# Designs tried in a protein design run: designed miniproteins, single chains, continued (5). Part 63

Each design is a single chain, and the fold is of that chain. pLDDT is the mean over its residues in the fold that is shown.

## One batch from the design tools (miniprotein)

Design m18172
Fold by ESMFold2-Fast:
Formats: sequence, structure tokens, C-alpha cells
Structure m18172 (fold): chain A 96 residues (1-96)
Amino acid sequence: SAANRRIAEAARWAAEKFEELGKKAEDETASTGFLMSAARFRKLAADIEANPELSPEERLAALRRAGDSAVQAADNAGYGEEVRKIVEEALARAEA
């Protein structure tokens, strides 16, 4: 469905943005954190695509859970603002 496609695309978009931040980051801890988030969101997108029968609500819940995890890890390391911005945009894209 269009909704399922949007959610998977939102997860892929987030992965690309995290990869960009990881490559640009001057701090090694932040760089590693961003690249780990990129890998997580890429896996999420692949998992969503592998399970076409899942409801959009279940897929959106999985995206929110991954986002919450990424924000929590980033907040603990002091770069939560950048991660929160990406997660909020990804959720907005998924809900459109």
C-alpha cells in the first residue's frame, strides 16, 4: 500500500540522513552513534519490506520504537538534538 511504502521510505530516508551526519561528524563518539542509527533504520526498512502483510499501524509503531531508542542513546551521549530532528521528520514523512 501507499502507506506501507511511505513508512519504509521514511525509515530509509532517516538511515541516509544518519549516514550523512556520521560522515560529517567531527566527534568520533557522535560519528559512531550516527552510523549505528543509520544501520538500525536500514534494517528496519528492510524488515518492513520483508513483511508486506503487517498493518501500517504496526510498521509505524516499529519506526517510533526505533526512533525512541536512537534519541535515548544520543541524549545520553550529548547529541540528542540532531537525532530528534531526523526522527521527527521521518515520522512526519511516514504519517503523510
Scores: mean pLDDT 82

Design m18173
Fold by ESMFold2-Fast:
Structure m18173 (fold): chain A 100 residues (1-100)
Amino acid sequence: MDSFLQSLKDQYLESLKGKKLEQRIENIKNAEYVGVITDKDGRQWVAWGGPLSGDTLIRMMASIMEAEEVKFYKKSDGEKPMQEAADVYRKGALEEIEKA
């Protein structure tokens, strides 16, 4: 189990390099739904998606992660919440790279 999660983490970290990070930031800022998920270890994760399934996928991820808190934003909430979520993602990405 642990070795499988380690492999997934390694693949995830590879996706957080340079231009790919900036592309994900852009995707978050332009998403229909964004969730900032705080897990039981206090780590923040950002999930985002489109209008047809984004909210369901965010809730599913929060449930799988046994989240302590979920801050849920939608495009109609304005640009500020979406940008703040993008900033949380950037911070989390850098923290994950540092922990590797």
Scores: mean pLDDT 75

Design m18174
Fold by ESMFold2-Fast:
Structure m18174 (fold): chain A 85 residues (1-85)
Amino acid sequence: SDVERALRYAEELKKLSLDELLEKFNELRGNNPFSVQHALEKFLEERKENSVEEATRRVIREFAERGMLDAARAVALLGAIELKE
């Protein structure tokens, strides 16, 4: 499913360096600015009540269930970046 693929992508991102994650995030932002903005807003909202890992899983699932795969990838990158900082 799209949800399973997006969650797997989030786990694979944990193996990357911060520099590699920032490069991927900036590329995605350049190509899909509205999806990245939507992802950032939703991720920051969920982070008020949840850990980085829990917020990442919840928001990825929500976007992937709606077919918003670029937003789901943006959330995966945001979560991985925050865990490295």
Scores: mean pLDDT 88

Design m18175
Fold by ESMFold2-Fast:
Order: C-alpha cells, then structure tokens, then sequence
Structure m18175 (fold): chain A 68 residues (1-68)
C-alpha cells in the first residue's frame, strides 16, 4: 500500500539503511535480527535501545514489509 511504502521510506531513512539492507536484516534468524538492528542504530546514530524497544521496532518493520 502507499502508506506502507511511505512508512518504509521513513524507517530506512531513520535507520540509515537501504531497503535491500532492511530486507536482508529481516531474513536473519530472530536473535540475529535484534543484534544486527542494535549494531545499525549504535553505528549510524550512537543510540542504544532496550531489547523491548528493538523487538517492537522489528515487529513494526515486519508489518510494513508484509503490507507492501
């Protein structure tokens, strides 16, 4: 949907990654997805989130891709 495309563009911009990199992240095993997302946020923004926050972000990213 158009809304999902817009949300994906916002998410990739905010994370500082490409769509292809985000799709590759979401193909990893669940434990590795959390670790990789933490690395991305720390490297690109110097921000460390709780595991609960990262799990919520991953759930939202999966929902966005499922709606495309």
Amino acid sequence: SHAAELQLRIATRDLGVSRAELEALLRLPREEQIARLREILEKNHGVVHSDEHLERMLANLRAILAAL
Scores: mean pLDDT 81

Design m18176
Fold by ESMFold2-Fast:
Structure m18176 (fold): chain A 95 residues (1-95)
Amino acid sequence: SNAAQQALIAARQARVAASGEELKKMFDEMKKAIDETRRRLAEAQAAGRVDEAIQWANEKGDELAKKYPRFAKLIREDFQGVVDEERAAADAAAA
């Protein structure tokens, strides 16, 4: 999964002529933010409080998308994917 994400980021860099330094900084920040998002969602799910963690994830995704506009679609898609996965897991646990 991480290797596939790195390949997609590299391919998008080629299309938009982004610098290697910009891509590396974006990747490092995105990875940290996604890891933090997953941690917050898991903790919130265990506590029965997922809405706050989802709001934080959406705000962080928007923040990074504004900071790295060339990769905004990729950033938003990845954050939405994490939110959707945790939402589906919560729904399955409630069934």
Scores: mean pLDDT 75

Design m18177
Fold by ESMFold2-Fast:
Structure m18177 (fold): chain A 69 residues (1-69)
Amino acid sequence: MLLEAELVGAYYDPEKGVYTVVLRTADDVDIELSGPSKEALLERIREAARRFRLAPAAVEEAERAVEEV
């Protein structure tokens, strides 16, 4: 069973110097991931997808949002 999630937002935080993405799972749990670069954040998204068994559609939406920041 794959866990569905919605994109809440993706942004660059200049005060912290990190890129951030926030997903809300179907279980109403927020997954917040940050990285010092888009590449680092994309790798963390893929790691979270494996760990939490995220649905491919949620992963694709998150990756697209990060690239568009």
Scores: mean pLDDT 83

Design m18178
Fold by ESMFold2-Fast:
Structure m18178 (fold): chain A 63 residues (1-63)
Amino acid sequence: GNGLLLGLTTGLLVSAAVGELGVEAMPEVTERIDRIEELLKRSEVDGLDEGNRALEWLVEKMK
């Protein structure tokens, strides 16, 4: 397991929840999600599955 990956995932989820209140103010949220998804895939770190699920959840939330 990697605490850094878990921290990133948690931060991203919190950011998405906050972003719902001001989606227009954060138009680049989807771009940030894409970048983090790429990082997670490249890292091949323990807990990648959880990170990927969090990213998918954020993408769905943005719809």
Scores: mean pLDDT 60

Design m18179
Fold by ESMFold2-Fast:
Structure m18179 (fold): chain A 75 residues (1-75)
Amino acid sequence: EEEARRLIEQHLPEALRLAMELFKEGKSDEEIIREVAEWLEQKLLDAGIDPETARRVAEEAAKEIVRLVKYLLGE
């Protein structure tokens, strides 16, 4: 879990860019969360994180990333 969170931090700039692009394309919050979560989950799986931890950590991170991007773009 700690290693998974560290990997999320390493991929954070690209995840933020992806979320911003999807948001500007007019995709729904739910769709953006799913796409960002799937992208992050794949990065965690590629690094050898177990599937249950990868999914949970990626989904948590995607929700936080989307919330942050909405805040930044709303100003």
Scores: mean pLDDT 82

Design m18180
Fold by ESMFold2-Fast:
Parts: C-alpha cells; sequence; structure tokens
Structure m18180 (fold): chain A 109 residues (1-109)
C-alpha cells in the first residue's frame, strides 16, 4: 500500500539519522526530535487525522529540522572526509523526504 511505502521511507530516514547521531552524539537531542516528528507525521496519516496542507507543512518543518541537524553536526567537525559524509547524509535524507511528499500527495488523491 502507499501507507506501507511511506512507512518504509520514514524508517530509512530514521536509520540515516541514527547513523549520523551514533558518530556525533552531540546532535542526539535534535536527532530524537526529528525522529519524533517523523513518527507523528506517520501516525496522523495512518489515523486519517491530517489534511494534505497539514502534511505539506509538516514536511517543510522536517526539512528545516534536517538542516538544523546537519549544521549542528558540521559545527563539531574539522575532518573534510567526515564533513563530506555529513553533507551526503543530508542530501539522502532530503531526497527521501521528496519521495515521502510525492507518496503523501498520491495517498490523498
Amino acid sequence: SLKEKIKELIDEVKALIDELAARHPSIQPLADRLKAELDELYKLIDEGKITPEQARERIARLRHLVSELYQAALAEVTDPAEQARIRETARRIHKLLDEIEKLIEEYFK
């Protein structure tokens, strides 16, 4: 189902967040916040308690939290290789959020 596919993509985002937080424990509070917001989005979709407009607003908030997360991680890092890994993780998360947004639009058709 579209809901199951949305859940799979959310779980992939959460896995990427967990990998980043494992290497950069200072960002754990932001990582926990972002994962909670992802879980709440899925819960609202699953329970039919969200409109397409509200879903779009929540995705925009998630994009902002991802930006905060990787900026916090980059602030603690001087190694260029790790900076590149952080930026690649952020790029992958944004791509997954784009895919989630498309599936949510399809779900509400």
Scores: mean pLDDT 89

Design m18181
Fold by ESMFold2-Fast:
Parts: structure tokens; sequence; C-alpha cells
Structure m18181 (fold): chain A 100 residues (1-100)
């Protein structure tokens, strides 16, 4: 299902962003957010369920907010980035659970 695909994408995003943060690789972190956004956009376009589509579009908004923060604040500490990613992933999981 699209919800199962979206959950798998969130799990992959969490793994990739965690690795990038641990490596101090901000460019890789931004790239992973951009790749996740492209894939969630594809899932949203394929969704015929308004609740699932709304959840995916909300996740796209959260991904863009985090991406913009990383681009605008190059001195953002690793701990704050970790908290922002954890919050995004938790919010995404909650949105998918609510749409199910």
Amino acid sequence: SLVEEARALLDELERRTTAAIEAGDREALIQHLEEASARFRELAARSTDPAVRAALEAMLTYLEILRQELLENPDLPAEEIRRAVASLVAAGRALLDAAE
C-alpha cells in the first residue's frame, strides 16, 4: 500500500539522516531530505485517498521547513539537527497512522 511505502521511506530517511548527522555531512543530509521529498511527492501524486494524500503533503511541508533551516543556518548545531529530524520522523509516523 502507499502507506506502507511511505512508512518504509520514513524508516530509510531516519537511517540516512542519522548516518549523515553522525558523519557531520550536511550536504548529504540536505540531499537525503531532497530525495525523500521527491519520493513523497510521487506517492502523493499516486494517492487517491484524500486523507493519505493530505498526510503525504504535510510531510513534504515538514521536509521543506527542515531543508530551509539547514540552508539558512549553516551554524545550526548537530544536536538541534538531530532533534529536528527526530521530530519530523515522529510527526510523519503520526500522520500516516492517523491517515490509516
Scores: mean pLDDT 87

Design m18182
Fold by ESMFold2-Fast:
Structure m18182 (fold): chain A 76 residues (1-76)
Amino acid sequence: MYKVILEGPADQALSDAVMALRTIPGVKVTELDETRYEITVPTEELLEEVVGLLSRFPGFTITKLDEKTYLATYTG
């Protein structure tokens, strides 16, 4: 299981990114609070799709924390 922690101010851009992620089959998005989401995917291929999608949104910085965990920070 792979994880991406998505963090940022509770802005429309964060909401738009979350909505886009929910359109990908097999991606599970869990709201931790208004500024933080946990994105869980079963495969590396889906992880690459999630990271690729977030990289296309302006203001997001993606950092690899370990082999199965990434941090995506929105600094809009």
Scores: mean pLDDT 81

Design m18183
Fold by ESMFold2-Fast:
Structure m18183 (fold): chain A 62 residues (1-62)
Amino acid sequence: MQDAIEQGEKTNKIKKEIRKMLEEGASEKDIRAFVKKESKGLDPFSRLMLEIVTNRLLEEAK
């Protein structure tokens, strides 16, 4: 339970930063590098969730 709350908070923070980077005109490469770096230390499931969210946000930004 505790870990799920922590993962949720980290995921939300990363999502906010991705949206900001997209608004600033960051490239897909830069955003993917940022997500990979920020997901370091997260469990594999949380990393997978972040990759899915990142892909969705990148597609919506087209």
Scores: mean pLDDT 75

Design m18184
Fold by ESMFold2-Fast:
Structure m18184 (fold): chain A 96 residues (1-96)
Amino acid sequence: MKKVKVYKLHVRIRGEGATPEQVEELAKEIEAIAREAGAVAVSVRTYPDGTVEVTAYFTSKERMEQLKARIEALAKERGWEVEVEVEGEIEIEVYA
């Protein structure tokens, strides 16, 4: 078993008064940005209250921080609330 380090980024975004269409579009944009940034795994969920929840995993801290900055910029541009949690270095075992 080979040990590898990954970084977990968890983001919660909420737009006050956002339409379902705006929530879906933001979720789609964030998923695309995360894949473009090189996330090895991405999960995006939308909630009826207008919340978008994103979990992304990276092998690169720099790429994770780039995604964080892009999401924060997008939320600020649209006037949406954003909460970000970084779970640091997580060591996982994979088949070598």
Scores: mean pLDDT 77

Design m18185
Fold by ESMFold2-Fast:
Structure m18185 (fold): chain A 72 residues (1-72)
Amino acid sequence: AVPQETVARLSERLGLDLSGASEQLLADLATIVEAIEALRRELAEGKGDPIVLEAALALHEAALDFEVSLLP
């Protein structure tokens, strides 16, 4: 199950009530948000290639936007 804290943070961050969303959609959104936060942490720590990390971050942010745009 997706943690309630994660669901609450996603709802606040996206400005949407996600309480009625399927567990699969919530899990996908949580995974994308976790990936974004991990990439931001890696950039802040100076790990890896910043160009590659920024590109990966942009792709995950685009994926999040697409998921949100598909919600009714």
Scores: mean pLDDT 74

Design m18186
Fold by ESMFold2-Fast:
Structure m18186 (fold): chain A 83 residues (1-83)
Amino acid sequence: SREEIDQLVEKGVELVKKIEEALKNGDIETAREYIKELKELVQQLRELARQETDPELQTRTLFQIIAFESEIFVAEEQIRRME
């Protein structure tokens, strides 16, 4: 539903901020835990997007998935360079 998608998107935005804060503090272990949570959240968003019948909401959700996947990629690359 729209409400479930909106709640997951808000949680995802908060997870991105927590990943950025953990990486800024050099806390790689905490950053990895938040990245794992964000990956699980993205999988939930993909399933909801596949079932969504409103094309505008589906399209918005797919763009949000791309944005979160991009943030995951950047965070994992930052961790790789810190090790």
Scores: mean pLDDT 88

Design m18187
Fold by ESMFold2-Fast:
Structure m18187 (fold): chain A 73 residues (1-73)
Amino acid sequence: AAAAVRARMDAEAQRLLGETADKVSRLHQEAQAATPEEREKLLKKSRILVEQGAAEFDRTRAKGDAEAARLAA
């Protein structure tokens, strides 16, 4: 049961990571066509998305770990 919860958590975390990577990739493509000033803003937005994605990943993992620990008790 605990292993199944961790597998579900890992799959969800990977999905979230992929979505963040896709959004970041699009912002980088926009930055390539942008003015220097717009490029700076897009790259900053990209960094914020990476940080938000990491926080969401950590939250998802923490929830999965808590569920797995409860099942192990």
Scores: mean pLDDT 80

Design m18188
Fold by ESMFold2-Fast:
Structure m18188 (fold): chain A 95 residues (1-95)
Amino acid sequence: NKLKEETRKEMEEMAERARALVDEGERLARAGDLHGAGQKLGEAQGMAEAMVAETEKRAKNLSPEEAEELKKEAERKAEEIRRRIDAVAALAGAL
């Protein structure tokens, strides 16, 4: 299903952008820029939320089985990103 694969590619691209923002946030936190770190982590959180929302929106045009699969995949990726955000925030709070 091309629509399923297109939705997955969009989801992967958004997840990759969110992960890059978390990595930049960690770099800033380690450099002592706690304000900059907070901004990047906030952007990463927004990207993760947008990824879930866009996947749910696009999933409405898929079969119920394919929709459930992609929604679960997006939620899993968002949870992974949120856990990384929490870890960097904890690191920043300890500095």
Scores: mean pLDDT 87

Design m18189
Fold by ESMFold2-Fast:
Structure m18189 (fold): chain A 76 residues (1-76)
Amino acid sequence: HMAEMRERLAELRREADELLAAEPDIEELVRRLIEVIGRDPDRTLVLQHVIARRVLAGQEISPELVEELERRVREL
């Protein structure tokens, strides 16, 4: 169902754009990702996209948070 998929992608893109515009702390974004990963695929996708864009723009994540995220992913 291409129309339904397109609508869902547009909705997730709006969520990502709103989150980027709000300019939350990147470490807060990573903590939110740790909470939703494996439980909410839509929120996981949105947060991964926003975090990736901010890292590519030169923002750094603390090694402690990276380790916590890696641990969470291994639990999946």
Scores: mean pLDDT 79

Design m18190
Fold by ESMFold2-Fast:
Structure m18190 (fold): chain A 87 residues (1-87)
Amino acid sequence: SSEQIEKEKKYIEEIKKLILEAKKTLSDRQTKSFALGLAQLFAKEAKKLDEETQKIAFEEFKKMVEELFDEETAKEILEVYKKTLEE
């Protein structure tokens, strides 16, 4: 639903804020570890959504991750998201 899509976008915005704060205070390694944990948490919550909303949530998460991290790190974070979603 439109309401669920808006909630997912707000959740991704909150995750983005947390990662940006981590980047100011933590090392790159620590920030990556934190982002991997957030990917697992977000994917676990996304499992509760219908297929269409899951796809939109993934696309928005992917955009955010690719904006905040280098290609290699972004790929690792997205892989963790996909693996968690499949569990």
Scores: mean pLDDT 84

Design m18191
Fold by ESMFold2-Fast:
Structure m18191 (fold): chain A 65 residues (1-65)
Amino acid sequence: HMVTFRVTVPKEKFDFSPFKVAAKALGGSYEKISETEALVTVPADKADAVRKIAEMLGGKAEEVQ
């Protein structure tokens, strides 16, 4: 199973590179949708990694349906 997160990062933290690298390493995908938002898809068993990266950047990761 794959899960997709809508990740929001504050303007001061304009760096989505950690999400892009994690998605590639975990066999998922990454898509930037705005200056502060991106869609990150990863295997469900790796979803916690996306949440932790968002927390480290002071942002949020919300599972999209």
Scores: mean pLDDT 74

Design m18192
Fold by ESMFold2-Fast:
Structure m18192 (fold): chain A 68 residues (1-68)
Amino acid sequence: SRLDEVIKKLKTKMKDDHTITLEQAVEALKESGFDEKESKKELEKKVGKDGTLTYSQAVEVAEELLKK
């Protein structure tokens, strides 16, 4: 349920190449009921120098947060 909401929100925010900015990924997780500070901390571990990460990496972070 919560993972499905994250997936939908990430897909609406991502670029055609399936990359997403850190800010957009944090917002997608926050809007889906995840804690903003914890989401940002975990997403920052995946983000590159350009401030983006892949859709798959953002989904992986959401799955890891659900295991806690």
Scores: mean pLDDT 82

Design m18193
Fold by ESMFold2-Fast:
Structure m18193 (fold): chain A 68 residues (1-68)
Amino acid sequence: SIEKEIEELFEKISKGKKTLTKAQVQKLLKELGIKASDEEISRFFKRTGKKTFTKDQVIAFVRYLLSR
């Protein structure tokens, strides 16, 4: 499933951290083959009020991108 792929990539990219930076989220999206503009990623970060994403936030963002 897409969630399993996100979890595996999150673990690989985070290197034991609990969150991903914007650059790491961009890398995860690229490895999934999902196109997202820097503006879309920046807007999602701004909406959360945070500079990093938790695994659940990354899953929510990917689901958003696939439903648009």
Scores: mean pLDDT 82

Design m18194
Fold by ESMFold2-Fast:
Structure m18194 (fold): chain A 65 residues (1-65)
Amino acid sequence: MEKLVLVRAPSLEEGREVGPTLLEKYGADRAIGLPGVSKEEAEEIAKELEKLTGLDVIVATPEDA
């Protein structure tokens, strides 16, 4: 199953810098930056993406890298 990481960061640039590390850590195929999104909002987006795509969706922050 393809895996997707949603990266919660203050900015797209900050999320983009940690993207490769998070992809390697979680064995994920893709990363999407979510600038300025709350934890609750990111979890709701992850839930909707899982329903629409059937992907495993992981919510992460730069601290997880």
Scores: mean pLDDT 76

Design m18195
Fold by ESMFold2-Fast:
Structure m18195 (fold): chain A 66 residues (1-66)
Amino acid sequence: SAETLNRAIEALKEGNVEEFKKLLEQLIKDGKLTPGQAFNLMIAAKEAGNTEGYKAALDALEKALQ
């Protein structure tokens, strides 16, 4: 949902990688993460300097494309 996606972006900005990964898993499980949204999360992670968040978002993008 939009709320879960917004919380994921906030977790990236906070450097909270554990919360970010949990929210990503929920979005994937619920089928609510589009490839475009996953790509936007990669950009957000890169802007935040969050390397682990970037890797997690890239993995989520690959799963969303399947």
Scores: mean pLDDT 83

Design m18196
Fold by ESMFold2-Fast:
Structure m18196 (fold): chain A 75 residues (1-75)
Amino acid sequence: MAEQLAGLDQGIQEALDLAKKAKKLGIDDAAKYFLQAARYLQLAKQAIKNGDDQQALSYLGKAIEYAKKGYELLK
């Protein structure tokens, strides 16, 4: 449990760092997608803490979707 939460904290920080990088590059849409990814990772962390594994899985899926959209704009 603690290791999974640490992994989510790392993922949230990476998404926030990518959003800052995208803003510095002037790719505002990529920054918005990475901020959405970070938001859904935060929601997944709360769902795991509450024992709602189904909701956590749903939020993780959304986080992955938004991260992919952000990465595509950084090409």
Scores: mean pLDDT 82

Design m18197
Fold by ESMFold2-Fast:
Structure m18197 (fold): chain A 92 residues (1-92)
Amino acid sequence: EKEEIEKKVETLKEALLAELERKAQGRKELSAEEQELAAKGKEAAEWINEHLSEEQIEEIEKRLQEKIEKEGLSPEEQIEEIKKLLLEVLLK
């Protein structure tokens, strides 16, 4: 389970970072590799959502929002924080 959780969270992080980079470049079209990564990221997000309670999702959202407001996180830092929060909650 731990290895699967870590793999799903890492895949989601990679997909979010790739989308952020694509948007920063002003590109609307996805390459074949970007389409595959986006599909894997969606599957990872669905799997994570199935393994989190509503209360856990609210906790992650609240903690992320508080950190953004207090520390002024960049979009890249926000993605890294999402990974950290997901691992913390899913591995308990």
Scores: mean pLDDT 81

Design m18198
Fold by ESMFold2-Fast:
Structure m18198 (fold): chain A 84 residues (1-84)
Amino acid sequence: AMAAAVEAMFAQLRAGEVGEELSAEAPGVSLSGRLLEEGDDLVLPGRVRAAGLSAEAAARVLGIPAEEPWELELRVPKPAPPPP
């Protein structure tokens, strides 16, 4: 499922190092760029590759227009701190 692919990419963002180049990859999609920190979120603005997806499915899952090439942004909250 595409939701599973997006979650796999989010896990890669959470494991990445802020300020470093990251290639987040999942079956059917990949996105590469520099991992950024925006408040409580990790952000990967980059170039997308979507293989095996229809344009409509890619736009719906990733929140992007059905045009290529395109730039998009993945955003995920940072891992929760340990409880006090």
Scores: mean pLDDT 64

Design m18199
Fold by ESMFold2-Fast:
Structure m18199 (fold): chain A 95 residues (1-95)
Amino acid sequence: SSEEEKLLLALVHYIADEGEYLVVERMIENSSDKEAVIKEIRKAIERLRETIKWLKEQLKKETNEEHKKKLEEIIKRLEEILKELEKKLAELEAE
């Protein structure tokens, strides 16, 4: 169904953003190039904000209760990742 396609697309966006977060986290741990790390964190934050906004619009249109619950769980996880990246950006910029 179109609702299943929307949920699948939401999952694809979630997987992509989670994967990008892991790459950024590794860069933070292993890179001595602070400016390059800051740039990648800012890009990840921008992308996460756009994805969260899009997912919240999908949630408003969703009528299936199981799909709603899954979308809410994905949104919550991405908001947690966003908060962690924003905190790390602030820490790096304060150094």
Scores: mean pLDDT 79

Design m18200
Fold by ESMFold2-Fast:
Structure m18200 (fold): chain A 78 residues (1-78)
Amino acid sequence: LPPAPKELQEGILRILEAGTKKFGASGGTGAALRVIGSAVHAQLTGDLEEGARRALEAGESVGDPEGGRLAAKGILSL
């Protein structure tokens, strides 16, 4: 498998950390999995814009919109 873009990795880690601080470990994991699911959706459907939009929403949900922007940038580079 090709490696994930650096921005996607950084966005996922930021959202994991922010979600863990806001909701605890299960909430952080859930938020990170939403971003991973967004990247998988983008790869399977070719809809990079929808994947990026979902990543932005995940970042907003954990109070880290910049983490969402990094993840979205990574998805758009897939």
Scores: mean pLDDT 82

Design m18201
Fold by ESMFold2-Fast:
Structure m18201 (fold): chain A 83 residues (1-83)
Amino acid sequence: MERVERLIAEYRPKALELAKELGKEEAMREATRAILRDLGLSDELIDRLIEATRNAADESLDPERLEIAREMLRQIGLPLPED
C-alpha cells in the first residue's frame, strides 16, 4: 500500500506536466502506464486495462475490467481489496 501511495505522489506532478503536452486524458494514461510499469506489471496487462476502460460506461462496471484489475494486483503482489 505505502509503495503505491508514494508512486502516486511522485507521478502526480508529472501527470500535470504531461497534460500540457498531450492533453489531459492522454497524460493520465501515460502516467498510469508509468506507475504500473514501476510496480512491475507487463505492458500486455496495462494495455488490456486501458482498452477495457476505453469501452467503459459510467453507468455500469464491467466484470471483465474487475478481473483484469485483480490479475494486475496479483502480479504486483498487492493484497486485493475486500469485497
Scores: mean pLDDT 59

Design m18202
Fold by ESMFold2-Fast:
Structure m18202 (fold): chain A 93 residues (1-93)
Amino acid sequence: MEEDILNLSEENLKKLIKRAFLFRNSTDPELYKDYEFLYRFFLHPDKAALKAAGVTSIKEDDFEKLKKVLAEVYRRSTPEERAQLEAGFAPYL
């Protein structure tokens, strides 16, 4: 209950799916509000990661879309970028 950054509504998750595509191409200031959350999901793009973020009831289609989006972002990231992502949010794990 004290970890608001880990509590995500399905509505916010649906917006996050779109932002994950734009993660590296957007200068949207609002992106930084969910930055730590995005990094956490990029590192752990599975159901356990969603549950850890407080999402336990997500529509099956949205879950599959999220996995595909995260896989694409990871695929397009360099090994160095992925290492920086992991280091950047390690304090929150």
Scores: mean pLDDT 48

Design m18203
Fold by ESMFold2-Fast:
Order: sequence, then structure tokens, then C-alpha cells
Structure m18203 (fold): chain A 110 residues (1-110)
Amino acid sequence: MSPVEKTLKYFDEVIKEEEEHIEKIKNDESLSEKDKEELISMEEHAIENIKLLKKEIEKNPTKETVKEALERVIEEEKRIAELYRKLNLEDFVKEEEGHIKKAEELLEEI
């Protein structure tokens, strides 16, 4: 697969995993309603941002567009991971750290 194709596949995987996070958050009886609303809102914004970045790459499949998209995803994932750390949601933190690591590895391939 090209770096572009690998990145688009990675974005699809992240979207799916973030959608799974939303369902887990909804069913977490240890979280307050306010914390659930904040976390779900952040995940929904992240999913929409990744979908927009995916469309940008599809319209302009250059190394520069892919690099910018991956860097933006890394920044969003770091922000989400910080919120999960504040709430002691270690499993979610590890998954977000996994997303960051994979994006950083993809940046090295470009």
C-alpha cells in the first residue's frame, strides 16, 4: 500500500475505535453524566475532524497533505488522552497512545 492508502486505512481504524469508545463511555456506570457528555462530545469532534482530514487527503493525495493530517490527528489524540488521564480511564489512555504511536510511525514512512 502507498503511504496515502496506509494513512486512509489508519484513519478508518481510528474512527471505528473512537466510535467503540463512545459506546463504552455510555455504559460506564462509574462516570458522572457531565463527564460522559464531555467525553462523548470530544470523541464526536475527533471523529468528524478525522473524516474531514480523510476527505482532504482524498481530494489532494500529496505527502504534504498526509503529513499535515497525521500531525493534526496526533494533536487531537494527545488532547483526548489527557482528558482520559484526568478521569483515570487507563484503558482509553493506552488505546489513544496506540493511535499516536501508529500515526508517528506513518509519518516516518513519508
Scores: mean pLDDT 88

Design m18204
Fold by ESMFold2-Fast:
Order: C-alpha cells, then structure tokens, then sequence
Structure m18204 (fold): chain A 91 residues (1-91)
C-alpha cells in the first residue's frame, strides 16, 4: 500500500540519519531526520506512525547527548522502534 511505502521510506531515512550520526555528520543527520518526519507524518496507520516518530525522537536526543552510554541506549531504543514498525507492517 501507499501507507506501507511511505513508512518504508521514513525508516530508510532514519537509518541514513543514524549512519550520518556515526560518521559525526550531524548536519546531514538532521536533514535525513527532517525528511523522515515529513514522510512519517503522512503515514495513516497510527501504530506504525507512532513507532517511526518515536525512533526519530530517540535519534534526535542521541544527537544532543554527551554521555556515550546514554547515546548507545537511545540508539538501541530507536532501533527497537524501527523493528516494531517493520513488524507492524508485516501483519
């Protein structure tokens, strides 16, 4: 469906943002997260949308954080939300 395609594209943008964060490119990460947010906001399934938006929030918080343990925790939580969204799309 169009909804599944939009959700998939949003997830792809979040993964690109996470790659950019790992490379220290916070500007590119912000650009990808903005694209992901625009795509996620058009997803009609509220369960899928909420998981994708939660992942975006966790990556944004990780980008502001200085404590490496907290950065890791937020990144793992974002991955968990992405996996939950993908599981919901397979139902």
Amino acid sequence: SEDEELARKAIEKILEAMKAVLKGDLEKAREYLEEARKLASTVRDPAVRDQILAAIRDVEEAMKEKDITKIIGLTLRAIGHILDAELLLER
Scores: mean pLDDT 87

Design m18205
Fold by ESMFold2-Fast:
Structure m18205 (fold): chain A 68 residues (1-68)
Amino acid sequence: SPIQQLEEQRAQLTAETDQRIQGLIDQIQAETDPERQRQLQEQILAVQAEHNAQVDALDAQIAALRAS
């Protein structure tokens, strides 16, 4: 099913994003420079924004297929 493939892609994307964010959190915890910690926090926000945009696009594709 095309819908199942998109749902699997959405789940994989979420898992990959969670791993990326956890990696950045681990870097923040190991970092002693407050400016570098701030830059890493900004990267987390950028990753979350990218994820939200990609999920919205997939959700729109799923909705279009369900409307067919």
Scores: mean pLDDT 90

Design m18206
Fold by ESMFold2-Fast:
Structure m18206 (fold): chain A 69 residues (1-69)
Amino acid sequence: SHMEEELRRLLEKALELIEQGDTVGALSGVRELREAGLISEEEADAIERALRQGDYATARALLERLLAR
């Protein structure tokens, strides 16, 4: 579906930004996922917290788990 394609696109973009060290870009991507209702508030909060703390391993793992759905 279009929503599933948009979810995948935004998740992949957020992962790419993390790989590039672009924390601000990754946070913006997670915000887009939240505002579009593509992920839960709990999922968005967990990823944003990990990114703000510099815990890129946890942020990546959370995004990859969502992508594997």
Scores: mean pLDDT 85

